# Designed miniproteins, single chains, continued (2): the designs that were tried, part 61

Each design is a single chain, and the fold is of that chain. pLDDT is the mean over its residues in the fold that is shown.

## One batch from the design tools (miniprotein)

Design m6232
Fold by ESMFold2-Fast:
Structure m6232 (fold): chain A 92 residues (1-92)
Amino acid sequence: DIEEKLEQLEKQRQKEIELGREIRKLSDEIFDIIGELSKVLSPEEVEKISKELRDLFNKLVNELKKGTPLEKVIEELRKKLEELKKLKEKYK
């Protein structure tokens, strides 16, 4: 019984580690796309996008502190990534 509980705790920990890796990967992809967009957008447009990202990350950090599931944070980051990808495609 104790061994089964320890196994459940380790499985939960591993799930949280994998979700954390996904958040890091999505964040890296978002910053990469902004780097590419900075080559084609005006400095004013880049600053606007950077501010929107700072506001989003601040919101997500506050949501995590309130116990919001990591899966919801991943969903919000994926939405932002898709918005930035659509913006990038407009300049190809």
Scores: mean pLDDT 81

Design m6233
Fold by ESMFold2-Fast:
Structure m6233 (fold): chain A 65 residues (1-65)
Amino acid sequence: ELEKKLAELLAKLERLTTTDPVDGTPHQSYRLPSRELALEIGLLQAKIRNDEETVKEYEEWLKEL
């Protein structure tokens, strides 16, 4: 299940990266979803590794967003 969730988040990240506009920087509004997505990916990777301390750190960072 965790591996499946990680694969889904990675697919979302790839879609966002592939869709980035030509000749430009993405809108500032795209920064927040990308940052949150990166933290969620890190959280799932930590859960797969059974690194409970890192999981708690990522959960705190996600709460602060």
Scores: mean pLDDT 66

Design m6235
Fold by ESMFold2-Fast:
Structure m6235 (fold): chain A 115 residues (1-115)
Amino acid sequence: MKEEIKEILERIIEVLRETRELLRDLDPELAAEIERLIEELEEVLANLDSMSDEEIIAALTAIIQRLVALRNRVAAVAETLPPEERARLEALATRIAEEVTRLGTLLEELQAQLA
């Protein structure tokens, strides 16, 4: 399970880096918030092997909440853009939503193991 979590977190970091670069000139404040989230995800990824199941559940729960909020904000920015730029940002928002769903499944599996 930890290896699967690492793979998902690495994919999320990649999508967030692409989203940050696209938003750098369009919404610098949101880009800066994404940069902070990337740093926090990299810290979780670095510490994952030393974390307890309870610590992992807490970290993934917080990550999911922040990613859902971020996806909604990214989608809102996309609506203000021309069709080509909108499509690019909407594709990134969709990729974030897919990874959130995958993290949610792993979180439920971890919670079931502790019950």
Scores: mean pLDDT 85

Design m6236
Fold by ESMFold2-Fast:
Structure m6236 (fold): chain A 95 residues (1-95)
Amino acid sequence: KPTEEQLEADVFEALLLLAFAVAIIHAKNRGNDKAVEIIEKYADELLKKVREAFEKGDWETAREIAREMLRKLADEVAPYDPDTAEFLRRLAERV
């Protein structure tokens, strides 16, 4: 059975995955294929870095990595889909 810390990390990863799924669906429904491509690439790298931070037991570092990478992702998405970029920026503020 997972520890409470591992369960909290798993919940955080699940919420990030859901947020990325929403962003991808939103961009796809609007025909913004380039935004989808950027989000899919960043999602994999962000989840990897967050997981590494949780493995070190550093919750604050994991949150800061997620926040910084979500902001960078929003900036890269903004030229193709400004509405999806705004969603990602708001998500970064809540992490």
Scores: mean pLDDT 80

Design m6237
Fold by ESMFold2-Fast:
Structure m6237 (fold): chain A 83 residues (1-83)
Amino acid sequence: SDREGAEKLIKLAEEREKQGDYLGAGSLYASAAWLYERAGDLEKAVEALDKAIEAFEKAREQGVPVKGAIERLRARREELERK
């Protein structure tokens, strides 16, 4: 199911964070957020977007050019908060 897929992606993202792969973690959290939204779990979708944004901010601190990705995820989060 989409919810089970999202939970698997969250666990993979947490492992990437432990390894310092914040770009990989952010991408996995963003994908999990999409699956949670499809499952109708808007609260978990917002939580996953917050984790994706935090991970991409850490990737940006490491010198990865992810400003556009962060801006898109913030816009997505605001859309979900309005639902």
Scores: mean pLDDT 87

Design m6238
Fold by ESMFold2-Fast:
Structure m6238 (fold): chain A 68 residues (1-68)
Amino acid sequence: GAHENLLAIKKILSKDSDFTAKLVGDDKLIITSKGSIEKLIALALSLMGDYPDLDVKLEGDDIIVTAK
């Protein structure tokens, strides 16, 4: 389900020093880049392709991932 996919994304990103991922409640993941905007955009596009049942949105310097 969407919640399990959000937890999977958070776990994958926990090993990547370029990103910080925070789960807000059970339905929203906020991903913040420590580096360039280009890395953040590349990650957002990858997530859109891999998780079509999730809404992936760039909001300022963050990626917001929610269930559809």
Scores: mean pLDDT 80

Design m6239
Fold by ESMFold2-Fast:
Structure m6239 (fold): chain A 72 residues (1-72)
Amino acid sequence: GRSIEIEGGKDLEKIKEALEPYIVNLKITGETKLSGTLKEGSTSPIIKAIESLGYKAKVDYVFPGTYKFTVT
């Protein structure tokens, strides 16, 4: 699977819980950062899960295999 980095938001534990179905080995790696591996090739469920918590999500693809999400 592709690497995932998530940056931002206020409640990382709540974001982590919402994203556990879609990301393997999801861990809090900083005060505003989560990292893990995408279970399947679609980022759409991750974006929807973040938005369901009241945040906005922007996704950028970083070659050679990382999806970076910015949460505001």
Scores: mean pLDDT 82

Design m6240
Fold by ESMFold2-Fast:
Order: sequence, then structure tokens, then C-alpha cells
Structure m6240 (fold): chain A 55 residues (1-55)
Amino acid sequence: GAVDEAAAALTPLERKVLILYLNGKSYEEIAKELGISVGTVKRYVERLKALGLID
């Protein structure tokens, strides 16, 4: 799929979650680094999966 179009639809926080997830970071590590809750990270990851950007 066209990753560029999906990436353009992401907020800055969602883009950071994508990059950290692709670098193999856990939900807890992503939450700590970005200063957000683990629940928020989970929601962003679910959206990124729906967009086909991650598995």
C-alpha cells in the first residue's frame, strides 16, 4: 500500500509511536518516552494496524 498517504494522515504522536514500535520498543517503553499512557499507545498501535502500517 501507499505508506506515504497513510503516514500523512497520522498525528505527530502517532508517527512517533510508529517509529518506536518499528524499532522494537514495548508499549511501556513507548508510553514512557512519549509521556502518554499505555492505553493511549495501545489505541494508536491498533489504528496503525488498521492502516496497514504495522502487523
Scores: mean pLDDT 78

Design m6241
Fold by ESMFold2-Fast:
Structure m6241 (fold): chain A 73 residues (1-73)
Amino acid sequence: SKEAEELIKKGEELKKEGEKLLEEGKKLVDEGDKTGDKKLLLRGIGLVLRGIGLIFEGELLIKKGKKLLEEAK
């Protein structure tokens, strides 16, 4: 169904966005650790947590969409 396809697509978009935030956050954490910049470290941690959250939400949407495709058979 189109609804299932839209859920999978939305989930894939959220995963990509989350992966970008996770990578950006890891770079800031690494730089903050190397320089002793606590603000940079905390900012990086925040982006890592947001990235993980978006990846999790994306995976849930993909699973829901795939389940709807299976039930439509």
Scores: mean pLDDT 87

Design m6242
Fold by ESMFold2-Fast:
Structure m6242 (fold): chain A 90 residues (1-90)
Amino acid sequence: MEAKLEEARKKAEELRREAERARAAGREKEALYLRAQALRIEADIALLEGKLEEAAELTREAALLEGKALGREEEAKELAEKAEEEILAS
């Protein structure tokens, strides 16, 4: 698990840097999507560490950003609320 967690953390950091570069270049939708991907990886790490509330919040935020990037904000809000509920129920 240690090697996988380290790889996941590096991937999340890389995606955050790519998101910032995309934002600086005016690619706002791409930046939102990349940030959402980083948050989903961070949520997976939180789940593996037993931090359910943190994982639920990160999953919700990731879903909302992804939906906004794809122009599916209403569907993303509904999915985010459901995902948070599912995680907290576990």
Scores: mean pLDDT 79

Design m6243
Fold by ESMFold2-Fast:
Structure m6243 (fold): chain A 60 residues (1-60)
Amino acid sequence: GETLTFEFPSLETAIGAALSLIGEFPEAKVRVDGTTVTVELSGSEEEIERARELLEAAAA
């Protein structure tokens, strides 16, 4: 498994990113603490990179 942690500019963007992750990766373990989203994923490097790209896009 891989753990990704991302800090967002607002609570709204953090929640939006978490919901997007749950929709794309329903088996992922997602935690939200303030503006920080932590995701635990099991999968290939491609799946992990996809989740990372989603988090980065949500933060923009």
Scores: mean pLDDT 79

Design m6245
Fold by ESMFold2-Fast:
Parts: C-alpha cells; structure tokens; sequence
Structure m6245 (fold): chain A 55 residues (1-55)
C-alpha cells in the first residue's frame, strides 16, 4: 500500500512520510539512485520504485 511504501522509505531515510509523498518523479528518481548507491534493503528500493511508477 502507499502508506506502507511511505513508511519504509521514511524509516530508511529519516524523512517524514508526508515529505516523501510530495516528491516529484524527478526527485523520486534521484532518491531511488541514492538508496541503491547506499545499499538500502531491497524492500525499501521496491517501495521507492512503486512510488515512482505511481507518479
């Protein structure tokens, strides 16, 4: 769900879920690249990919 995806990314990044929900597609792509570079858990990367697909 959207709430679960936002929570996963929020817990990983320290950003509030409401701020993540406001990100544009360009900003989400940048975040996804950062998460991949940082070696974030696959569940978090998948959540970011789902948000980008919905944007």
Amino acid sequence: SLEEDLRLISEETGLPAEEIAKLSAVELRALLAELRKAGSPQEVIDAAERLLAAA
Scores: mean pLDDT 86

Design m6246
Fold by ESMFold2-Fast:
Structure m6246 (fold): chain A 68 residues (1-68)
Amino acid sequence: SAVDAYNAGLAAYNAGNYAIAEQAYKAALKLDPNFADAHNGLGNTLYNQGRNDEAIAEYNEALRLNPN
């Protein structure tokens, strides 16, 4: 499920495995493109890889979907 993929992304991110986190968050977003938390998690992962423009795009999508 999208939630299972998202949770795998969180676990990988917290372990510092950013490549695995990116794959897991992208898998979550393929299943649920409107998953705001997965966009935010992907943004954090991309930022930690120095991919700032891609990170900003994901943060903006997360904020658009859930501004609260």
Scores: mean pLDDT 88

Design m6247
Fold by ESMFold2-Fast:
Structure m6247 (fold): chain A 118 residues (1-118)
Amino acid sequence: MIEVTESGGGTVAAGGSVTLTASFSGDPNDVVAVSWIGERPGVGAIGVASITASGKTSYASSVKGRATISYDRSKGTAYLHLSNLEVSDTATYYAIASAVVDGVMVLSAGEGAVLTVV
C-alpha cells in the first residue's frame, strides 16, 4: 500500500514561489500517476496538475505557465513548484498517488500541505 506525506507549505507573499513535496512509501513501481489538488476555503477541491509514470504532464488553466510538476519514480518523490503566487492559490494541497496493487487501482492521499498566500 502506498502512503503519502506532503510538505513544503506555509505563508508566502503574493508574487513569490513555493515547492510542495510528496513522498511515497511502498513500491514506487506500483505508482502509475500522481495528481495535485488544492482544497480552497469556500470553493472546494480544484485540480492543479498531474504526471504519469511515463512523464506526461497536465496542468489546470488557472496555474498553466506558473506550475511545474515532476516525479522521481526511483525515489518515490513528487514535486509541485508554483511561481508568481496569487492570493487565490491559498489552499490545502494534496498529492494523490494512483497505484496498481495486485491488479487493483488504489488511490492514496496524505494529510495535505497548507499554503497561505498574503
Scores: mean pLDDT 83

Design m6248
Fold by ESMFold2-Fast:
Structure m6248 (fold): chain A 79 residues (1-79)
Amino acid sequence: REEEVEKAMKELEEAYKELKEKVESGSITIEEAQELKGKALRAEEEVLKADKGERAKEARELAEETSKLAEKAIEEKLK
């Protein structure tokens, strides 16, 4: 259980970090933003299956931040 939560949280954190770095560098594409958002939401779901407490809350908050960042990046590309 703890190990599954830790793995999923790392995947979520990696998705957020990659998205943030690509947005900051201006290299992000619509496809990449969609893929990273999907990866973050999938990782959130895995955490929620294994934990119902503090880690679930952390996962929801980070996935929401990742989703918002990805959506803004997509909107910027679409004008």
Scores: mean pLDDT 81

Design m6249
Fold by ESMFold2-Fast:
Structure m6249 (fold): chain A 56 residues (1-56)
Amino acid sequence: SLEAERRARLLAVVDAYWAELAANPGASAEERAALEAAMQDRLAAVSAEAAARAAA
């Protein structure tokens, strides 16, 4: 289902974020902020795609 696909994509984005943090335990505050911003942008993109498909 589209909802299951959306959920899987959202989980993949969150998992990638945590994996990146775990791979870089010495990351600076600036690097962490950039990773968080990238995650938020990807989450927003997934949600926007899902909304666009639902509206069509």
Scores: mean pLDDT 83

Design m6250
Fold by ESMFold2-Fast:
Structure m6250 (fold): chain A 57 residues (1-57)
Amino acid sequence: DELAAARRLAAGIREALARGDEVAVRVGLKEAQELLPTITDPEARAIIEEAVAEARA
């Protein structure tokens, strides 16, 4: 389920950001970069892209 996977990844990135865990944030960003080209659901894609934008801000 792309939507469920996207939500789990976004939650993981946001939790890592809240903890100040730079290594976990980097791992999440790399996973997002690898997963995004395989995502076909626009909602799932938007969820991941929003979390990535927050992490890069």
Scores: mean pLDDT 83

Design m6251
Fold by ESMFold2-Fast:
Structure m6251 (fold): chain A 115 residues (1-115)
Amino acid sequence: SPLREEVARLRAELDQLEADYRAGKISKEEFIQRAKELLDRLVELAEKSTDPEVLEAILGLAQRIAALLMELGAPDEVKDYFIEALEKLKEVARKKGHDDLVEQAERMIEQLRAA
């Protein structure tokens, strides 16, 4: 599936982004900007897909990005941006009838708000 291939590419980009940040090759600001760009692409992909496995993989990648931002102590404006993106992913899951993925997105939103 072209959408599954795109998710695999986004996962590889996130793996490289995390590795580059941990190796000191990119700044915290560059990491945050690239993470936002990846998150926007994940939201666009979720809106195009009817495959629940694709949506689950997208949510997993979004949660991984959120966890990294919490680890970095990202400023509130960055957390708000990610909460908005997770709310969009939650709405996509709700419209497509994936109650389990709605609950997963809600838990991550609560974790980000508490951080």
Scores: mean pLDDT 84

Design m6252
Fold by ESMFold2-Fast:
Structure m6252 (fold): chain A 61 residues (1-61)
Amino acid sequence: LSAAERKALEGLEKASEKQKALLKAIGNLLRAIGLELIGGPKEEIEKLKKEAEENLEKAEA
């Protein structure tokens, strides 16, 4: 691969990492909301919300 191609691949990998973090954050948030709707355990809901925050921070980095 050329230097330009290698740099483009690094950019795609970094973008992919951020995208994966964002999707995980959304998934965790949706699960937390779903558990709240059915009266699920508060401990699990809080854990999912915390994991969503952590993944959102990674996506924003």
Scores: mean pLDDT 78

Design m6253
Fold by ESMFold2-Fast:
Structure m6253 (fold): chain A 66 residues (1-66)
Amino acid sequence: ALEENIEKFGKEEIEEVRKLLQELREAIKNNDVERLREVIRKLLEKAGLELSDEELEEYVERLAKR
């Protein structure tokens, strides 16, 4: 059934986002700019948002300065 597949898919998607959020937190804590960039890119892709590489770089630099 379609509902069963959506429910199963939703759980997997939530788990992936949860892992990305944990990676984001650790990257911020460790000031790992390269990892921060990759995690933000993946989160934005999951959210259906497209950022240019330049916009992503500015966002990463702003977070790294906090």
Scores: mean pLDDT 69

Design m6254
Fold by ESMFold2-Fast:
Structure m6254 (fold): chain A 70 residues (1-70)
Amino acid sequence: SSAVARAIGHILRGLVDLEEGRYEEAVKDFEAAIKLAPSPLAYRLLGEAYRKLGEVEKADEWFKKADEIA
């Protein structure tokens, strides 16, 4: 589906952002992916991006959401 394909595109961009230290951009890409197609993977990746930003409480929240929908 077009929504799933676009979500995958955002996940791939977010992963590149994480690798390159663009953590704020990674958050935006993973948020966009979740809006298009929620998934445990996208929730975990958003949590990881927040962890990299030092937003530990937000990271924990998204990891818990990932576990709930896995």
Scores: mean pLDDT 89

Design m6255
Fold by ESMFold2-Fast:
Structure m6255 (fold): chain A 75 residues (1-75)
Amino acid sequence: SEIEEIEKKIKELEEEIEKLEEERKKLMEELRNASSDIKEITRLIGEILRIIGEILDLELEIKKLKEKLEELKKK
């Protein structure tokens, strides 16, 4: 079923976002503890921004899949 395949894909993407959110939380904690090392702070900010970008891309993919799922469920 195409519905089941889309639901499985959405679940996989949501699990990937959860892992990225946990990684972001750990980097945010490291940033809070970095205190005075500007080079380390800059690196951590760069990694956090990369993860935010990846989460946003995955959220957009989920949104498109949910829209397709709603269209399929209307019939």
Scores: mean pLDDT 85

Design m6256
Fold by ESMFold2-Fast:
Structure m6256 (fold): chain A 106 residues (1-106)
Amino acid sequence: MSASQRLVADLLARIADLLAPEDPELAAGIRAILANLSEDPNSLFLALGEAAALIGRHADRLSDATLEAIIAAIQEAIARATDPALRAELERFLSAVQGILAAKQS
C-alpha cells in the first residue's frame, strides 16, 4: 500500500467509526468504499468523491458534533499528506463536508 493509499484508507476507516453510532447504514457505505480501494491512484480520488456524496445524502441524520469530528479528521489527513494532488482532493473533500455542515446550521 502506498503512503497516500494508507492515508485515505485510515481516514475513511476513522470516518466510518465516527458515523457508526448515528448512522450504521452510512458507516457501512463508507466501509464498502474503503473495501474497494485499489492500488490505482485514481481510486483514491474517486473514493473521496463517493464518500462526500454519501455523507451529503445522509446529512439530515447526522449531528453537528459528528460532522465537526469528520472535518477535524480530514484536516489531520491534509496535514499528513505529502502528495500535492492528494492534498488538493482532501481540500475538496473538506470543503464539501464544511458545506454540508453550513447548510444544516442555516
Scores: mean pLDDT 85

Design m6257
Fold by ESMFold2-Fast:
Structure m6257 (fold): chain A 88 residues (1-88)
Amino acid sequence: MAERLREEARRLAEEARRLARELAEARLAGDEERARELEERLRELQERGDRLVEEALARGDEETAEEIRRLMEAAVAEAGRYAEELEA
C-alpha cells in the first residue's frame, strides 16, 4: 500500500522540519534541556522513517523506498540550513 507509506513519510518529514527548527532555536537560546528533548524526538522520527523504507523494500517497492528516503533527507537538510543561518 504505497499511498499509505508515502502519506506517513510526508507527515514525518513535516514534523522533522518543525522539530529541527525548534532544536536550532533551543540551541541558540542555550536551552540545553529542551534541545536534548527535541534531539530525542527527532531521532525517533528518523527511526520511524527508516522503518517505512524497510517496509517498502520488503514489499519490493524500491521506488516508494527511494521517495521516502529522499523526503526524510530533504527535511534534515532544510533543518541544517536553518541552523546554519541562525548561527551565521
Scores: mean pLDDT 78

Design m6258
Fold by ESMFold2-Fast:
Structure m6258 (fold): chain A 95 residues (1-95)
Amino acid sequence: SPEELARLREALARYGEIRNRIVDALEQGKPKEEIVKLAEEAYEVVRPFLTPEEQKRMDELLEKIKNAKTKEEISEAMAEFDALVHREVARRLAA
């Protein structure tokens, strides 16, 4: 519906703002707990638009971020998280 589509657009805009904060936090060398908190906030913003299968995939990626031991592992997991949002959630906006 047009109303659901408008809510999805608003959620994707908020997701983009949080993603930019994650990039800034990584570049500034912020503690992992701050990056995890931002990733959890990004997930909660898009969660209402996820299918159960998409939610499971994103839960697995969030767990990888929480368990990451290096900046490189965090960046890789975040890139996969971002790719899933753009492929699965943003693609529905284009359909």
Scores: mean pLDDT 81

Design m6259
Fold by ESMFold2-Fast:
Order: structure tokens, then sequence, then C-alpha cells
Structure m6259 (fold): chain A 117 residues (1-117)
């Protein structure tokens, strides 16, 4: 299975609200492509939406220890820590519309637009 196929299966699982399976698939994408910003954000948000906020925070904190200036993960952490599941779901739904190769700037724009709604 290609990285693109794994990402598409993750998006399909997310749209079916199978958040744990979505998180698993997005995490496989991140493992194969560690610089993939959109899959990393979707993995963390899917873990949170699956009812695993502590696991989602551990994941985000571990990644921020490696790159403390990662603005996407900082915003994702703030969303998870807010406890606003509806906001997290709306952000993840919009991020899932982005292609796998979406830039950090595109991911940040989507997150900021949803927060400002």
Amino acid sequence: MSIEELYEEGVEAFRKKDYLEAARLFNVVVTLDPNNIVARALSALSLYLSGNPEVALEYVNKELEKNPDNEVLKKVKEVIESGDKELAERIAEKLAELPIDASEEEVLEVIDEVIEE
C-alpha cells in the first residue's frame, strides 16, 4: 500500500467516525513520512476524538520535544487541552479535505480559519 493510499484510507475512516482506525492509519503515514504535517495533525486529533485525550497529548508533547517551534502541533495541543471536541472535529474535517502533501502554511490556515468561525 502506498503512503497516499494509507492517507486516503485514514480520511475514509475519519469520515465514518472510526477515529481510532483513522489515528492508526495517519500514524502509519507519519512513521513512513515523518515530515508529513497534515497526517501528524490528523493523527493527534483523531486520537483525541476517539476518546483518548491523554494519548493524544502524549503524542503531541513527544513531537514538540523534538521540534518545539512546530506551530501546527502547538495549535493542535491547545485545541485538545481546551476540551472542545466540536472544534477539534471541525478542524480535523477541514484538514481531511487537504491533500497529503499540504504545506505547514496551508494546515495552519485551515486551523486558524476554523478557530475564527
Scores: mean pLDDT 85

Design m6260
Fold by ESMFold2-Fast:
Structure m6260 (fold): chain A 85 residues (1-85)
Amino acid sequence: TDYTCGLLNSDGTIVKKETIKASNDIDAAKEALSTYKTDYAIVVNSDGTATLFDSDGTTIATFTNIVDAIEAAKKKSSQFILCVK
C-alpha cells in the first residue's frame, strides 16, 4: 500500500511530505518515524478514523477523526507524522 506521510509541526504546518510503500499501517508508521526522526505517527483509516502510534509502532489510541488525533499528538510532541492511504 502507498501511504502519503507528512511531518507536521504542532501548529499544523506541513514541513515535508513523501510516499512510503508499506504492507500495513504499523510498518508505514515505523518507516515514517525512522525517516523523520520523531516519536509519534498518525495513520488515517479508510473509514475516516485515525490511529495514533508511538515510536515503537504501538497503538496509543484510535480517534473518530483526524482532527482529534492531531490534537492528541500535539499534546505529546511538537512534531509528529500524519500518514494517509
Scores: mean pLDDT 81

Design m6261
Fold by ESMFold2-Fast:
Structure m6261 (fold): chain A 107 residues (1-107)
Amino acid sequence: AAARREEEGRRMQALTEELRKRTAEEARALIEEVRRRAEELGSREALERAEEAERLLREGEKQEDPAEAAGLHLAALAEARALGAEVEREARRREEAERARREAAAA
């Protein structure tokens, strides 16, 4: 029981570290994409939220505990994904408003 628990512990630590690295890489790439799109939209709120996601990523990189680091990186990824969806919806809303304005001007 004790020896198996120790082996499972080491395996879980290795998996947590691998997940941490992958999650950090995905979060970093998505934060950069979302920041660029937020800048194109001129959304200050979206830029501030992208900065918060980057802060979570940096705090995860400073964590000595792999599980806590993974949690922070997952939080950064979740925030970046949520923000990406909101930025895409806002872009579509602005395109629809612009189209409606052009149609109204043509009528």
Scores: mean pLDDT 80

Design m6262
Fold by ESMFold2-Fast:
Structure m6262 (fold): chain A 92 residues (1-92)
Amino acid sequence: TVKVTLKLEGNTITVEIPEELSEEQKGAIVEALRKVPGVESVTVEGNKITAKLREDADPEEVLKAIAEELKKVEGVESVEIEGNTITATVKV
């Protein structure tokens, strides 16, 4: 298993994708972020994913919604929220 960390800083969530994740698993995480209504845009640059939140979005509610969408991703074994950070444990 590999841990994927999503960190909220201001109105932006940054994800560094571990090399151990497949391209399919990376794509599933991107799509999970895009499904959240409080997310305005998702940008992918190599192994870095950046999600910009809408100005009227509640960051706490967006983090909860992201965690719920990540739980639906195949291979995700657990998702934990600690403050402004989401940690997903993914089977590789």
Scores: mean pLDDT 82

Design m6263
Fold by ESMFold2-Fast:
Structure m6263 (fold): chain A 66 residues (1-66)
Amino acid sequence: NEALIEEAERLLREAERALEEGRLDEATKLVNQASETALQVKDGRAALRLLERAAELQRRIREARE
């Protein structure tokens, strides 16, 4: 569980960096991987917070594409 939380957090940080660098396809892939990892987190509160962060990044990526 802890390892899954750490992996999701790492993927979210990499997605944010990819977004900042304009690598929108990579950012999308990374945020999707983070969401998939977050869904495997057994702690519902931790999973919810990770999914909320992923959703915010997905919104920012969508806005950058528009």
Scores: mean pLDDT 86

Design m6264
Fold by ESMFold2-Fast:
Structure m6264 (fold): chain A 83 residues (1-83)
Amino acid sequence: SNVERAKELAEEALELAEKAEELVKEGKYEEAIELAKKAHELAMEALKLAETIEAVTLAIGAALAAIGVATEAGLKTGKKIEL
């Protein structure tokens, strides 16, 4: 169902965003940006399918985490980041 798929995508997006945050701490900014982009894409797909407040909340949380990582890595590399 779309409810189950939305939750799975949101959880995967959050895991990727958390991994991207770890890459930023390691100074792997380019890898962190690419992983943050993937996390944001999955979070946006989850949001399109989200029919419950729990799924919406998880998807928004993952998207914001991904944006935060991309912003920090972008500032440290001087690269323009688009999600």
Scores: mean pLDDT 83

Design m6265
Fold by ESMFold2-Fast:
Structure m6265 (fold): chain A 66 residues (1-66)
Amino acid sequence: GEELIEKAKEAIAKGDYEKALELLEKALAILGEDNPVALYLKSIALEKLGKTEEARKLKEKALELA
């Protein structure tokens, strides 16, 4: 789970936002759908892909779960 989160952070840093989303979906499947770190990183990747409203909702959910 944590290894996938680290790989997702690296993908975001490199601008590979679609790769980051794939890795974060796998992390959520292992760590649980309500993992706040994975949800927050997913929100960043979605924002960078132009899915601003979906990203905002996930940021709010991550904060509520943290």
Scores: mean pLDDT 82

Design m6266
Fold by ESMFold2-Fast:
Structure m6266 (fold): chain A 93 residues (1-93)
Amino acid sequence: GVEEARRLGEEGDVESLIRLLSDPDPAVRVAAAESLGRLGDARAVEPLIRALSDPDPAVRVAAARALQRIGYPGVTELVRSSPDPRLRALLRP
């Protein structure tokens, strides 16, 4: 669940968090993306890029913020190209 994703983030378990990005519960996928962003591990970049296409808009926003936090250099172009106004809000105050 969400608490498990938070705990895995505190433990630095990147591989388990990457698996949780495929969880059927969108709240768990959001928590996994946020934890991966905090850890800053490059192994999360490709899974988070896929999460930008998640059916849940909260998961897409969490994945974009995680990629920004990791410092992925392509994230601005991916977000700017998105039709989702919530993702575009990340580029403005």
Scores: mean pLDDT 81

